# Designed miniproteins, single chains, continued (3): the designs that were tried, part 16

Each design is a single chain, and the fold is of that chain. pLDDT is the mean over its residues in the fold that is shown.

## One batch from the design tools (miniprotein)

Design m8527
Fold by ESMFold2-Fast:
Structure m8527 (fold): chain A 80 residues (1-80)
Amino acid sequence: SAAEEAVEEAKRSAELAAEGLKLGDAGDKEGLLRGIGHLLRAMGLAFEAGLLDKEAGEKASEAVNEGLKKGGMKGKIEAM
């Protein structure tokens, strides 16, 4: 379904976001920008999935949160 496709795309984008955010932590500005782009895409897909199916939206949101955690951004937000 479209909702299931949105979840899978959100998961892929969240993993790419995590990789780019980690590169940003190492001082790679291009990696950081790519990571932010993938994060925004993953968030948009999670929103779309949630509009189509509540459970799909929850799964996609979980993938976004895991991407932020793996990318180290959650710790930085808490430190601000």
Scores: mean pLDDT 79

Design m8528
Fold by ESMFold2-Fast:
Structure m8528 (fold): chain A 85 residues (1-85)
Amino acid sequence: SAELDELVELTRQGRFDEAFKLAAKLIGEGVDPEEIIEYLLSKGDLAGAQIVRGVVNAIELGISTEEILKMSGDEVFRLGVRRVL
């Protein structure tokens, strides 16, 4: 989809704050996080997949998508790493 391709392009450009906000927006709109992760991995976007995992982990901790949009990309990335460990 156009939104998933935009997410890949943002991560390729190192625009991680914009990438995590787009990921949080898509998940908040009802897009399946696993479908986003699978698409990103199919494009070789490991950083993007980790950002999406960070968003999912924050939601599982009771943080709303609106609250996640106030976090930095670095904070979201760290939450993703913690879940994998």
Scores: mean pLDDT 77

Design m8529
Fold by ESMFold2-Fast:
Formats: sequence, structure tokens, C-alpha cells
Structure m8529 (fold): chain A 70 residues (1-70)
Amino acid sequence: MERREERLRETERQVAQMRAQRDKTLETMKARSEELYKQDAAKGKAMEELGKHTVKSTDDLAALRRAAAA
């Protein structure tokens, strides 16, 4: 028998197994990544909105400082 043919069959079997495992892992990782990205995006947006709020309230700034001092 040919060693090449035996190793080729083993390689094909391993490749098929790796593809199946990779596909399942990628699917799971994709779901987790989407969840984490949503969480990170929400934090980023909240931070930006806070900044915009303070910038938009220029005439309220003196009142806020006075309230904080009291």
C-alpha cells in the first residue's frame, strides 16, 4: 500500500473535522462578539450623550457650579 494515500485520507478526515469544529466555534463566537459589541456601543453612546448634554447647557453651567458648591 502507498503511504501517501493513507496519509492523504487521514489529512482529508482531519480537515473535515476541523471545518465542522471551526464552523460551530465561529457561530458561537460570532453570537458572543455581537453581544459584546452591542454592550461596547451602548457604553460609547452613553458617554457621547453625556458630553453633548454638558456642551448644550452652557447657560446652565453657572447654575450647575453654584448647585455643586452649595
Scores: mean pLDDT 68

Design m8530
Fold by ESMFold2-Fast:
Structure m8530 (fold): chain A 100 residues (1-100)
Amino acid sequence: SSEIEKLLRELQEAFEKYKHLLPEELAEKVEKLLKELIDAARNKDIEKMKEITKELSALLTEEALRLRDDPSKAETYTTLVGLASDIISISKEIIELLEK
């Protein structure tokens, strides 16, 4: 689907825009999970997409909560929250398209 490929591109672009603000190890883990999410979407594996989206959300949320009380990490915190929101939103839209 051209609509799904557009959403997958938007997801990748969101990550690429902000990955330089993330800790390197976290960026690598998120990139790996995003690749798995893209592969699951192309294979129309809704169950796996839901599992990976949950893992990405948990990973980003746990890191954000760890950084919340550190003013020197405010930019990283905001980036983690924003990226998690974008991933969840785009993934839900792709899943909805696959269920139609």
Scores: mean pLDDT 83

Design m8531
Fold by ESMFold2-Fast:
Structure m8531 (fold): chain A 68 residues (1-68)
Amino acid sequence: MPSLEEILEELKELIKKLIEEGKSKDTVLLAARAEVQEARDENPEISQEEAEEILKELEKFIEELYKK
């Protein structure tokens, strides 16, 4: 099973690709929420609390990238 850190890094890479494709911040935020849910569905051993922490870190990462 991938670690929580590995999942977070994979999702950060996906977020960067969406931004490079010209997606809006709102679209990227929605995609981040969907991808965290998908990661939890693929890895049912991930708790709700762990998924929320991943999402929180991704939302912070997205905010920082759009701060330019």
Scores: mean pLDDT 79

Design m8532
Fold by ESMFold2-Fast:
Structure m8532 (fold): chain A 88 residues (1-88)
Amino acid sequence: SMEERLERMVEEFRRAAAKLSPQQQEEMRKWVEEGVRDPEKAPRHIAGVGNAVALQAEDSAELLTAVAELIEQPREGAERLLRALEEV
């Protein structure tokens, strides 16, 4: 299902984010929290965090595709990424 696919993509994001330094992880959490507080800014914050995390991913193109799908529903996308980063 689409929901199961989104959950797998968020989990891949979480694994890539876990490779970031603790300082970078905290910065990414703050960016995503800003997106949750301001849904109009959420697409920009999701894209910024996605690009930073993709540099640590085994497959950057796949992760960036997942980030693009999360931008289609930016409030829910930001909330999903915040939850994933909080679990790192």
Scores: mean pLDDT 77

Design m8533
Fold by ESMFold2-Fast:
Structure m8533 (fold): chain A 68 residues (1-68)
Amino acid sequence: SPLIETARKMREAEKDPRMQKVIQAYIDALEEGKSMREAAKLMLKTGRELGLPDEKVSERLSQLMTAS
C-alpha cells in the first residue's frame, strides 16, 4: 500500500521514539485492514498514552493524509 510505504518512510525519518511508536500504530491499523478513520483514532490514542500533545500527532496525521 502506498499509504503504508509513506508512513514507514515518515517513521524512519522521525527522531522522537514516541512519535515513531505513534506512526507504527497507524501502520499496524492499516495492515490489519482498519479504516483510515480507525487508524487516525489509534494514532491519537497512542500519542496521548506516550505523553505527546494532540497538536504534534495531528501534524503528522495531516502530513500522512496529504500524501494520499
Scores: mean pLDDT 84

Design m8534
Fold by ESMFold2-Fast:
Structure m8534 (fold): chain A 98 residues (1-98)
Amino acid sequence: MQRERTPLATEVAEALVALADLAERNSPPSDIELQMLAGVLYLVAGVILTLGELTPADVAAARKVLDQMSTVAPPSLRPALDALRALLDRADAALAAA
């Protein structure tokens, strides 16, 4: 329904950036793994925003980072992780229906 971007692509990209910002804010500088995973979320979001579209490969990349982040993330990130997981499930369903 948007001419420039699918609403879902923007929603996923914004959620990835929000989670990455939250992870950076809540991780000490010594938590290299969490910082690296936040960096990968920014890269995936940047690709989606640059292309203006969401692909199954982008969703798969985001899921892989999310699953790894879930093993190291502090409890304060759990609501954001769960919200992004639900959004990626909706994205997979929408892409499969297209």
Scores: mean pLDDT 78

Design m8535
Fold by ESMFold2-Fast:
Structure m8535 (fold): chain A 59 residues (1-59)
Amino acid sequence: GALDVAALAAHLRANPDADYAKVAAVLVNAGYSREQVTAALLAAGVPREQVEAGLARAA
């Protein structure tokens, strides 16, 4: 299914203590593209290093 980037970004901003690396890994393992997951997390203000760590964990 399509990833709602805006809704995910809003959710992450509401939960600033979220484990972003875990969120990235869960979304990729759920079948969302790495590009969609990266775009959503960066839009939420997540540091690129946290996104990369999550993507590596999901690989």
Scores: mean pLDDT 74

Design m8536
Fold by ESMFold2-Fast:
Structure m8536 (fold): chain A 81 residues (1-81)
Amino acid sequence: SELEEVRRRLDAWADWIANVEAELQTKKLSVEQLIGKTLSLIGLRFELDQIGKKFPELQPQIDALRARIDANLGLIKQKLA
């Protein structure tokens, strides 16, 4: 179903966010790399908002992913300051 395909997409994005989290913890990223991660995370936030409007039943999972995105954006902002 379309809902199952969207759930698989959210799981794939959760895995990608986990990889970003690992890189922020284990690697010294350049300013250019940090800016790139910021743009990708912001883009993902907009995609999550669109999914939540179409599939309100996924809102708790979306809120959890958004919280992780916001935490990573805050960490990157501190590293860029």
Scores: mean pLDDT 88

Design m8537
Fold by ESMFold2-Fast:
Structure m8537 (fold): chain A 107 residues (1-107)
Amino acid sequence: SLLESIQNLLVALGFSPADITSALTFAEEHQDASLAELSKDFSSLPVPQQIAVSLLLLVKEFPDVPLDTIQQTFLQALEEAKKKVPDLTEAIHLARGKARAILAEKV
């Protein structure tokens, strides 16, 4: 499921159980929200919620791409972005853009 993919991603990134629970609750409450609604105030969210929203946005934009492919593409892009920028919010923004470019090639 999408929530399991968000949980696996946050576990892989080393977030605490409390942060994971918070992000999963946020994702469950917002999974039916539009791309525009999810993109609004993104940078003001706690980092685990920013990651959850990023995966939600990618899944909504690429519904024909397997969820595991989207998750792995975003995780790899985020690990690469973290090496380039020290600000994690900026790294997430760069990773989302990179993941979108890669996933567009698969459609």
Scores: mean pLDDT 82

Design m8538
Fold by ESMFold2-Fast:
Structure m8538 (fold): chain A 84 residues (1-84)
Amino acid sequence: AEVVVTGSGTTLTAEVTGEDGDKAAFGVTYGAAKGGAGVNITGEGTKLTATVKSADGAAAAKGVVDGIKLAGGTGKSEVSGYEG
């Protein structure tokens, strides 16, 4: 499935808990479905704020955050927040 967020200044907050803290956790969360499902964020000033929790610690959670990709996003996207 695909989640589409549009509009200037829109903030989307998501919490993702990973077991091993790699990119797979976010891949499953927002790009897992067959057929190119993902998260589309559009609109100037639109933000994605995510808190990633990893059993492997903060560094592993940071790695997951760094691996995020937004499908079809045309607005400003920022990912912030991680914890181990």
Scores: mean pLDDT 43

Design m8539
Fold by ESMFold2-Fast:
Structure m8539 (fold): chain A 96 residues (1-96)
Amino acid sequence: MELPSLEEIKEELKKLAEKLKSMDPEKIEEVLKKMRENIEKLAEIADISKEEARWEVETLEAVYKLIKEGKYEKAAKLLLAAALGDKEKTRKLLEE
């Protein structure tokens, strides 16, 4: 398979959840604010559309909201889905 193994995904998710628990929510918010201020620049650097850059920032903002709610495992899962570029799966996770 081209995707990471299920065991690798589980370990990565566990590590991300642990990292998110130790993160300062205020620092995360500051990073997100800077990303919002530089969407056009982010799109240019990443060679993606402005709409795609906005989608990425909105996804990270949703992760921050989950962290504030103490839902670290869901936040880590959302980050992993976004990192894999699966927009449809990321969107479904945000709705459910």
Scores: mean pLDDT 69

Design m8540
Fold by ESMFold2-Fast:
Structure m8540 (fold): chain A 58 residues (1-58)
Amino acid sequence: SESDVEKILEEAWRLGEDMDQPRQLALVQKAVEEAERVRKGQISVDQALARLREAAEA
């Protein structure tokens, strides 16, 4: 849903707020890719959020 996509993108911006710009942009791009997977029914929104949090900690 649109709200799921918004939630994923909002989380990426929140996680990236203290990152340098290249790393922040990479995280946002990953969020777009994960949101697309959720739209296609390949993963859940919770799985997308977990993947973003893992990427932010790396």
Scores: mean pLDDT 82

Design m8541
Fold by ESMFold2-Fast:
Structure m8541 (fold): chain A 82 residues (1-82)
Amino acid sequence: EERAERVRELVDRIIEAIKAGNKTEAAMLTTALILLVLSDPNPTEEIVKVLEEGAKRARELGDVETANMLEKASKIAKEKLK
């Protein structure tokens, strides 16, 4: 699935930006990811799972702001599923 793959790529890039200490890049990539989720009228369960795992990884790395944004994105995706 194209969108699930794009979401996974963005999450991976966000995590790498956090690991590099590049908060600006992490925030920009997270914003792009949220816009992608908002523009998708019918996200998959896979997208929700990727966002949830991304939020967990961001929190483990100490980037609470990015973790909160990814959790918000996962909630939006879940609401569209149900």
Scores: mean pLDDT 82

Design m8542
Fold by ESMFold2-Fast:
Structure m8542 (fold): chain A 72 residues (1-72)
Amino acid sequence: SLEEALELIRRAGERLGLSEETIELAQEYLKKLHDLGFPITQDLLARVLAGAAERGGEPVARERVLEVLREL
């Protein structure tokens, strides 16, 4: 569900040491993509969180984000 995906983004971002601003940005990106009909997959969550982190000036490798998501 969208609610579970938003919580996964928060938990992954916290584990990666990302700022609250980056986590909130990633959650907003996910909401927009979900509204456009994109299926919620672990790959999508990793892309969204990594993209938000890069924009926030705290880049993290997508592969590392995906590993953290798989552990949650």
Scores: mean pLDDT 87

Design m8543
Fold by ESMFold2-Fast:
Structure m8543 (fold): chain A 107 residues (1-107)
Amino acid sequence: AIPAEVKALMSPAELALYDLPEEEQVERMIKAFKEAAEKLGLDFEKIYQAIIDYIKRVFGLEFSSLEDVFRFLYRAKLPITIFYEPLVKLYGKEKAEEFMKLFDELL
């Protein structure tokens, strides 16, 4: 079950993904993330590296793929809003907000 405090940070679209099998949720999250980056003209490799570095710094975990990152979020019941901080540091608040909104809309 997802903790109530974490559910409060999730959109209806993100919450609905937890009704899907892990593999389908991970695939949808990867697709939405890549499409959001592409539509905003952002460097996917820079975003990916910023997120990996953030997860290593905050959680002490090293991942080699975006699939591993989203699988971790699914298993740990963490909201996608954790990506906001590394995106703000990389592109600033306005671009980070645009990305997070579009990512959620594409889920």
Scores: mean pLDDT 80

Design m8544
Fold by ESMFold2-Fast:
Structure m8544 (fold): chain A 59 residues (1-59)
Amino acid sequence: METEEIARILREAGLQVRIVSDDEIEVLSTPEELAALPGERMDEAVRRIRPYFERIRAK
């Protein structure tokens, strides 16, 4: 899965993210913003990107 597609999935789930490089994505959303997201949407996004978790960094 391309980094741009991973970023799109996260943004569709309500996360603010930026692409740092071709294989790295940084999550810009605060812990408070993350806690406010709908669990169902987050669970679906997490399931889709699980094989690529090493590409995702929290600030």
Scores: mean pLDDT 74

Design m8545
Fold by ESMFold2-Fast:
Structure m8545 (fold): chain A 68 residues (1-68)
Amino acid sequence: MEEELRAALGELQAAVGQVLASSPDKAKQANALLSQRQSALVAAHDASLAEAVAGLRQLTAELRAILA
């Protein structure tokens, strides 16, 4: 579980880095998405690590969609 959380966080960090390096418009979209999802991710982490990992992976997929 903790290893999965670290992996999911690493994937999210990489996706955020790619979006921030791509363009200001995509960076703004990513920032808005991150702000919107932040409260849900905190709540998921408080409930269970599995839900936190699932939320982080979903957010990573949404950020990668912004890059496409």
Scores: mean pLDDT 73

Design m8546
Fold by ESMFold2-Fast:
Structure m8546 (fold): chain A 57 residues (1-57)
Amino acid sequence: MDQAIQQAYQAMSDVFGEDNAQTVRDYLLKVREIQGDEAAIQLAQQVIQASQDTQRG
């Protein structure tokens, strides 16, 4: 639930900074409201994975 969104926020913050992390978090919260928890969790996991691939920099 909120854990996946929070992890996505942390991953984005570490790689792209707080402003981008906040934007992604807000977007994930909107997805949760419109598409439900499952869609938001799936998207959050994709964001985490993509951020981790970039984080090697």
Scores: mean pLDDT 76

Design m8547
Fold by ESMFold2-Fast:
Structure m8547 (fold): chain A 62 residues (1-62)
Amino acid sequence: MEKLKEEAEKILEEYFKKHPNATEEEAIGYVFGEFVKKDIVLTLEERKELIEFVKKYVAEKA
């Protein structure tokens, strides 16, 4: 799980450099889109943890 959060953080950093005013929904959608593009299959539990991680990241940037 930690490696998935680390990958998500890198994706979010790149995304917010181009879209600094992106919403939580947009950030979540982008991260999951990039994971699908990289052929990373998530379990339901991993998906829930990753959503919470993205929410926390966006809240800390606000």
Scores: mean pLDDT 79

Design m8548
Fold by ESMFold2-Fast:
Structure m8548 (fold): chain A 100 residues (1-100)
Amino acid sequence: MVRVTLTATVEVDPEFGEQAAEDIAKTVRRALEEAFRELGIENLEVVSEDIKVEGGKATVTVEYRSDAPLEKAREAADRVVERLKQAGIDATASVEEVPE
C-alpha cells in the first residue's frame, strides 16, 4: 500500500481566505481524482484533509491511501502537482510505501 500526502498553498486576500481555501480544497480533490482515474487507480481512501488560512495564505493538506503500485502513485502525484501549478497553486506531494 502507498500513502500520498499533498500540500497546496496559494496567496489569498484576507477578506476571501475561507472561500479561497474551500475552492483550493475542491481543486485539489478534483485533480487527485482525475490523475488517479487516468492511471487506472480506483482504490483510493481519503485519510485526512486539513485546511488552514493564515497570514494571507490558504493551505490545504490532504492524505490518501491506496493499494496502487508505488510508481503509479508517484506518477499520479506528479500530475496533480503539475496541474495545480498550472492553475497558479503552489503544490508539493510526498508518496511513501506503507508496510502491509
Scores: mean pLDDT 78

Design m8549
Fold by ESMFold2-Fast:
Structure m8549 (fold): chain A 79 residues (1-79)
Amino acid sequence: TQQAQQHMQQGDQHLQQGKQAFQQGDYVSAAKHYNQASLHYSDALRLSTGQLQQQAVQKQQEAGLNFKTALDKAQQQAA
């Protein structure tokens, strides 16, 4: 659906913004963007079937892993 495609695009945008923040050492902002990406991919997953659904699953897993990594780095900086 158009909604699933929009959520996929919004997820991709947040994933890229998260990667940029991570490269700059802003792990708090990176974690926030990765979390938003994961939520959008989750919505895309619920609203899709077939290949788009499979793509949403992969992207959600990527965003989730990146979120955990960024959160760990943010916690290390705060200590």
Scores: mean pLDDT 88

Design m8550
Fold by ESMFold2-Fast:
Structure m8550 (fold): chain A 81 residues (1-81)
Amino acid sequence: SDEAKEKIIEILEELKKKSTNPQAQAAIDKGIEKIKKAKTLEELKKVAEETLRYLAALSPESELPFIQEKAKEIVKILEES
């Protein structure tokens, strides 16, 4: 749904604002573009999961707890969709 997309994009933009890694920020931007293009809930879930996994891999360990917290929020949005 458009509401789920908007909420997930908002969370990803928050993650980008707190990110210290330019490559992680670029990965978030790419993820947001893919989320906007997702036509099904299945595509939205796949893109969100891939974006979060890639973000975690690019981010320093000190940023992982915040990423994990925001990932749980995204999962809840997807479960309610």
Scores: mean pLDDT 84

Design m8551
Fold by ESMFold2-Fast:
Structure m8551 (fold): chain A 80 residues (1-80)
Amino acid sequence: EEKVFERLLEKARRAIDYLKDNVDALINALKTFLEMAANQLTKEQIERFVEEILRHVREKLSPEDFEKVQAAIKEELEKI
């Protein structure tokens, strides 16, 4: 439960660090993590997961790239 949340968040943060210079690949990776989160986590945990991901992206990417990632994540959340 909490361990699943922690493991997914750690993997997502590593993906952000690895793919910070390739926004399209990063968006695809984060969509995959959101699908995994939707299958394994509660709605409240998914909301925390998204908040933590967007915080990390904001720290690592340009404002323009952050906006692209945030928009893609919001669109994916509407499908959950």
Scores: mean pLDDT 84

Design m8552
Fold by ESMFold2-Fast:
Structure m8552 (fold): chain A 91 residues (1-91)
Amino acid sequence: SLSKVEILRQIIELTEEIIEELEKENPDLAEMQKKLQQLGELLLQLSDDPRVQALLDKLEERLAKAKSREEVIEAFREFLEELKKLLEELE
C-alpha cells in the first residue's frame, strides 16, 4: 500500500493538474472529472487524518461559496498551498 507521504504527493499532483485545467480558456471537462474522481479516491484513503479532513472541509466551504470560476481556482490554490505545508511537516 502507498504511504501517507506518497498519497499526499499524488493528491498535490492531481490538485495542480486540476488548477492547470481550470485556468485554460477551454477546459477539458471530461479530463477534469476524471482527475476530481481520482482526487476523491486518494482523499478517502486519508479520511482518518484530522489535518487532511480540516483542509478538505475548508475546500468544501470555499467551493460551496464560489460564484465564479476564478473563486473555484482560488479555492483549489489555497488547498494546494496547505497540502504542500502538510507534506513539509511530514518529511
Scores: mean pLDDT 86

Design m8553
Fold by ESMFold2-Fast:
Structure m8553 (fold): chain A 85 residues (1-85)
Amino acid sequence: KEEALEHLEKAREVLKDITDPTVLFKARLMLKELERIVEQTPEDAEGPEITPEQVRLAFGGKLPDELAEHLARALSLVDLSAYKP
């Protein structure tokens, strides 16, 4: 849980420098959803292997590399089976 929360916090810090309203909107929604999933994820849960490239693709290629890296790491540390679209 601690690693996932750390990457979410770092993603939130990078988000402060983002001016694209579409990226801000999507990233904020993803962060809020990931915070809920982290709370539901047990400490021994196996996460998926999410790459920064997959996260960038989900944002239409508009995501900065640093933000994509932190989001990919957070996604890889949570149980995405708990994610509801």
Scores: mean pLDDT 72

Design m8554
Fold by ESMFold2-Fast:
Structure m8554 (fold): chain A 82 residues (1-82)
Amino acid sequence: SEAEDEALYEAIREEAEKAEEAFKAKRADELRKYFERAIARTPRPEAREQLRLQERALLAILEAPTDEEARARLAALAAEAR
Protein backbone atom coordinates (compact mmCIF):
# COMPACT_ATOMS: atom_id res chain seq x y z
CA SER A 1 0.00 0.00 0.00
CA GLU A 2 0.95 3.67 -0.30
CA ALA A 3 1.32 3.91 3.48
CA GLU A 4 3.78 0.97 3.46
CA ASP A 5 5.81 2.68 0.69
CA GLU A 6 5.91 5.92 2.72
CA ALA A 7 7.11 3.99 5.80
CA LEU A 8 9.81 2.30 3.68
CA TYR A 9 11.07 5.65 2.31
CA GLU A 10 11.12 7.08 5.85
CA ALA A 11 13.19 4.09 7.09
CA ILE A 12 15.63 4.43 4.15
CA ARG A 13 16.05 8.15 4.91
CA GLU A 14 16.75 7.42 8.60
CA GLU A 15 19.35 4.75 7.73
CA ALA A 16 21.03 7.09 5.20
CA GLU A 17 21.24 9.81 7.88
CA LYS A 18 22.76 7.32 10.37
CA ALA A 19 25.31 6.19 7.75
CA GLU A 20 26.33 9.81 7.03
CA GLU A 21 26.70 10.49 10.78
CA ALA A 22 28.86 7.34 11.18
CA PHE A 23 31.11 8.27 8.22
CA LYS A 24 31.51 11.85 9.49
CA ALA A 25 32.42 10.50 12.95
CA LYS A 26 35.11 8.19 11.49
CA ARG A 27 36.62 11.03 9.44
CA ALA A 28 36.49 13.33 12.49
CA ASP A 29 38.31 10.71 14.61
CA GLU A 30 41.04 10.32 11.94
CA LEU A 31 41.40 14.11 11.73
CA ARG A 32 41.71 14.40 15.53
CA LYS A 33 44.41 11.70 15.59
CA TYR A 34 46.32 13.49 12.81
CA PHE A 35 46.27 16.83 14.68
CA GLU A 36 47.11 15.14 18.01
CA ARG A 37 50.32 13.78 16.45
CA ALA A 38 51.12 17.06 14.66
CA ILE A 39 50.62 19.14 17.85
CA ALA A 40 52.67 16.70 19.96
CA ARG A 41 55.61 17.11 17.51
CA THR A 42 55.36 20.92 17.37
CA PRO A 43 57.64 22.62 19.94
CA ARG A 44 56.50 26.26 19.41
CA PRO A 45 53.39 27.38 21.38
CA GLU A 46 52.18 29.73 18.61
CA ALA A 47 52.42 26.92 16.02
CA ARG A 48 50.48 24.57 18.34
CA GLU A 49 47.73 27.21 18.69
CA GLN A 50 47.53 27.52 14.88
CA LEU A 51 47.18 23.71 14.57
CA ARG A 52 44.41 23.69 17.22
CA LEU A 53 42.59 26.45 15.32
CA GLN A 54 42.92 24.51 12.03
CA GLU A 55 41.60 21.34 13.74
CA ARG A 56 38.58 23.22 15.14
CA ALA A 57 37.83 24.82 11.75
CA LEU A 58 38.06 21.52 9.84
CA LEU A 59 35.95 19.68 12.43
CA ALA A 60 33.35 22.48 12.28
CA ILE A 61 33.05 21.98 8.50
CA LEU A 62 33.11 18.15 8.68
CA GLU A 63 30.69 17.67 11.60
CA ALA A 64 28.14 20.40 10.70
CA PRO A 65 24.90 18.91 9.29
CA THR A 66 24.41 21.92 6.96
CA ASP A 67 26.51 24.61 5.22
CA GLU A 68 24.66 27.21 7.34
CA GLU A 69 25.76 25.55 10.60
CA ALA A 70 29.31 25.17 9.25
CA ARG A 71 29.41 28.92 8.52
CA ALA A 72 28.00 29.73 11.98
CA ARG A 73 30.64 27.55 13.68
CA LEU A 74 33.42 29.12 11.59
CA ALA A 75 32.15 32.63 12.44
CA ALA A 76 32.16 31.78 16.18
CA LEU A 77 35.71 30.42 15.87
CA ALA A 78 36.86 33.58 14.03
CA ALA A 79 35.35 35.71 16.83
CA GLU A 80 37.32 33.70 19.45
CA ALA A 81 40.55 34.15 17.43
CA ARG A 82 39.93 37.96 17.39
Scores: mean pLDDT 79

Design m8555
Fold by ESMFold2-Fast:
Structure m8555 (fold): chain A 66 residues (1-66)
Amino acid sequence: MLTEKQKKAMEDMLEKEPEIIERMREAGFSEEEIETLKKLFEVAKKALETQDLKAAAEEIREILEK
């Protein structure tokens, strides 16, 4: 279960997603790497909404192992 402080930290990071994506693109990261990062942000957003950290961990594993 996420604490209120952890939830706030995740929300703050998610608000920065567009800025992070743009910086990575400017730094020369590939579209495949950027798409992977976007998928990780979507999993984090879902985990914050559902509080289902087990489902989030499984989804992250699937994304990173492929």
Scores: mean pLDDT 76

Design m8556
Fold by ESMFold2-Fast:
Structure m8556 (fold): chain A 105 residues (1-105)
Amino acid sequence: SEFGKAFLEILKLLYGEENIDLDKPVPSDDLELVYAVAAILYLIKRNKPIKLENIAGPYAFIRTAYENNHPFGKALVEAARKLLEGKTWKEVLDMTEEEFLSLFP
């Protein structure tokens, strides 16, 4: 999907292309990856374009909020973990924007 392609390019820049093997399970316990996914979910929820220029702020904010036990940060990190758990990279990247939005109440 067009969404999956944009998502993959951002993840390659934030997480590293060498760490993305499409047939392997996603490391849902890797906090750097979880923060990146949470930032992308935040942008989708706010109807903001999924662009690298828009992700840096949410990433830093969510990380800080989570590390300080803020409810907002915990909720976004939990949503990101649920999205990633039990999936391969291919399965996550094949998700549509609509499927991502369904993970936010």
Scores: mean pLDDT 76

Design m8557
Fold by ESMFold2-Fast:
Structure m8557 (fold): chain A 84 residues (1-84)
Amino acid sequence: MSPKEILDRFKEQVDQLEQEFEKAKKNNDKEKLKEILEGVEHGEKHFPMMREHSKDDPEVQKELEELEKRVKKLKEEVEKELAK
């Protein structure tokens, strides 16, 4: 798969996790929040590899930086909800 195809698939997964987080937050679903946190942490492990594979593609690198910020924000929000 191309770096762009991997990135687009990862964006779809992040969009899905963000949607699931909003639902879990509204329902105070602690088990679902834990699953979302695990998904986010799993995703974070892939960023170094994606950066290395896309080092010659500045556009993909910029999109990865934005996606990494989204993932970090989601992680902080999920951890905050779990701490309640």
Scores: mean pLDDT 81

Design m8558
Fold by ESMFold2-Fast:
Structure m8558 (fold): chain A 114 residues (1-114)
Amino acid sequence: MTPADALRALLEGREEEARELALRAVASDDPAVRSSGLLVLAMLGDEEARERLLEILRESLSLGEPDPSSELHRLLAEAREHIRAGDLEAAKRALAEALRRLEARLRELLAAEE
């Protein structure tokens, strides 16, 4: 499974397939695949998946830094609204920005560990 499989299904309007692929993705040993699955589940309204993404972001913060998780939450909510409205181009842009921010935070966390 590639990181993009569940996201592609979601963007194509195949919500049932996107959910199934995302559930498989979160069981993956590949961190990128797991993160993409959590993002798709959060977009489909899974509160637990959203909380797990926020936990990953919080772990990248040093004491006293602003919490970037609220920005990710806003971008995911915006993307979901665009998907529901049928504006797939706006949804793609919001999802790309959310993924970019998540990747940057995961990179910071890995740099602190390594």
Scores: mean pLDDT 63

Design m8559
Fold by ESMFold2-Fast:
Structure m8559 (fold): chain A 86 residues (1-86)
Amino acid sequence: DLRETAEYFRELGERYEAQKLYRSAGLMYELAGAYYLQLGDVEEALEMYERAARAYEKALAENPSEELRERLAFVKEQIARLRASL
């Protein structure tokens, strides 16, 4: 079930964020966004990508990483595309 999977990753992201595990939180939000997008839930996908971007920005402030910079760029591109489609 794609919706249950999206909700699972959203909740997991929230738990990681509460623990200040921002890299893991961002990855979970990014996954949730992808599943919501596959469901056609554009508003929920956008929210998840925005949460992923914030988490990645916090993770990068703590520990610079080229992979995280690339992931942040990717989710920012997704945010721009989804906003343009609304």
Scores: mean pLDDT 89

Design m8560
Fold by ESMFold2-Fast:
Structure m8560 (fold): chain A 67 residues (1-67)
Amino acid sequence: EEDKLAESYKPLVEETNKKIEEIRKETEQRVQEALDAGNLDEAQRIISEGEEKIKKLREETVKKINE
């Protein structure tokens, strides 16, 4: 039973993980740019934006799995 369930949504999980990785890399790059400029507040905002994007993406994936 569990094997069948895992097989069924595996492609969606993999696609979501790829998108999360892309968001993480983009966020890391922008954070480095902000830190290099001495903008600690901007770095914090960029981190918060990245977390929001990941949260939305996870919600979308869960919705697709659940109907």
Scores: mean pLDDT 77

Design m8561
Fold by ESMFold2-Fast:
Structure m8561 (fold): chain A 76 residues (1-76)
Amino acid sequence: MLLSPEEAAEILREEGERYIEEHREELSDLQVAVLRAFLDWEVARIAAEKRPLSEEEVRKIIEGFREAMDSLAAGL
């Protein structure tokens, strides 16, 4: 099934907010601010896509996004 860019962006937003909530006690205020800025940027980028995305593409985007969030939180 194909997802609209808006649907894919909403899924990414939900996953990013869940990540922040899950790690809230482990993260500094600065790390939370950086992660939220990165999330806002990536959600905007996905929403700006000009084509539908497959469910598999969205899953890979979420996986890569979680890895990027982990790297940012670790200061890499």
Scores: mean pLDDT 81

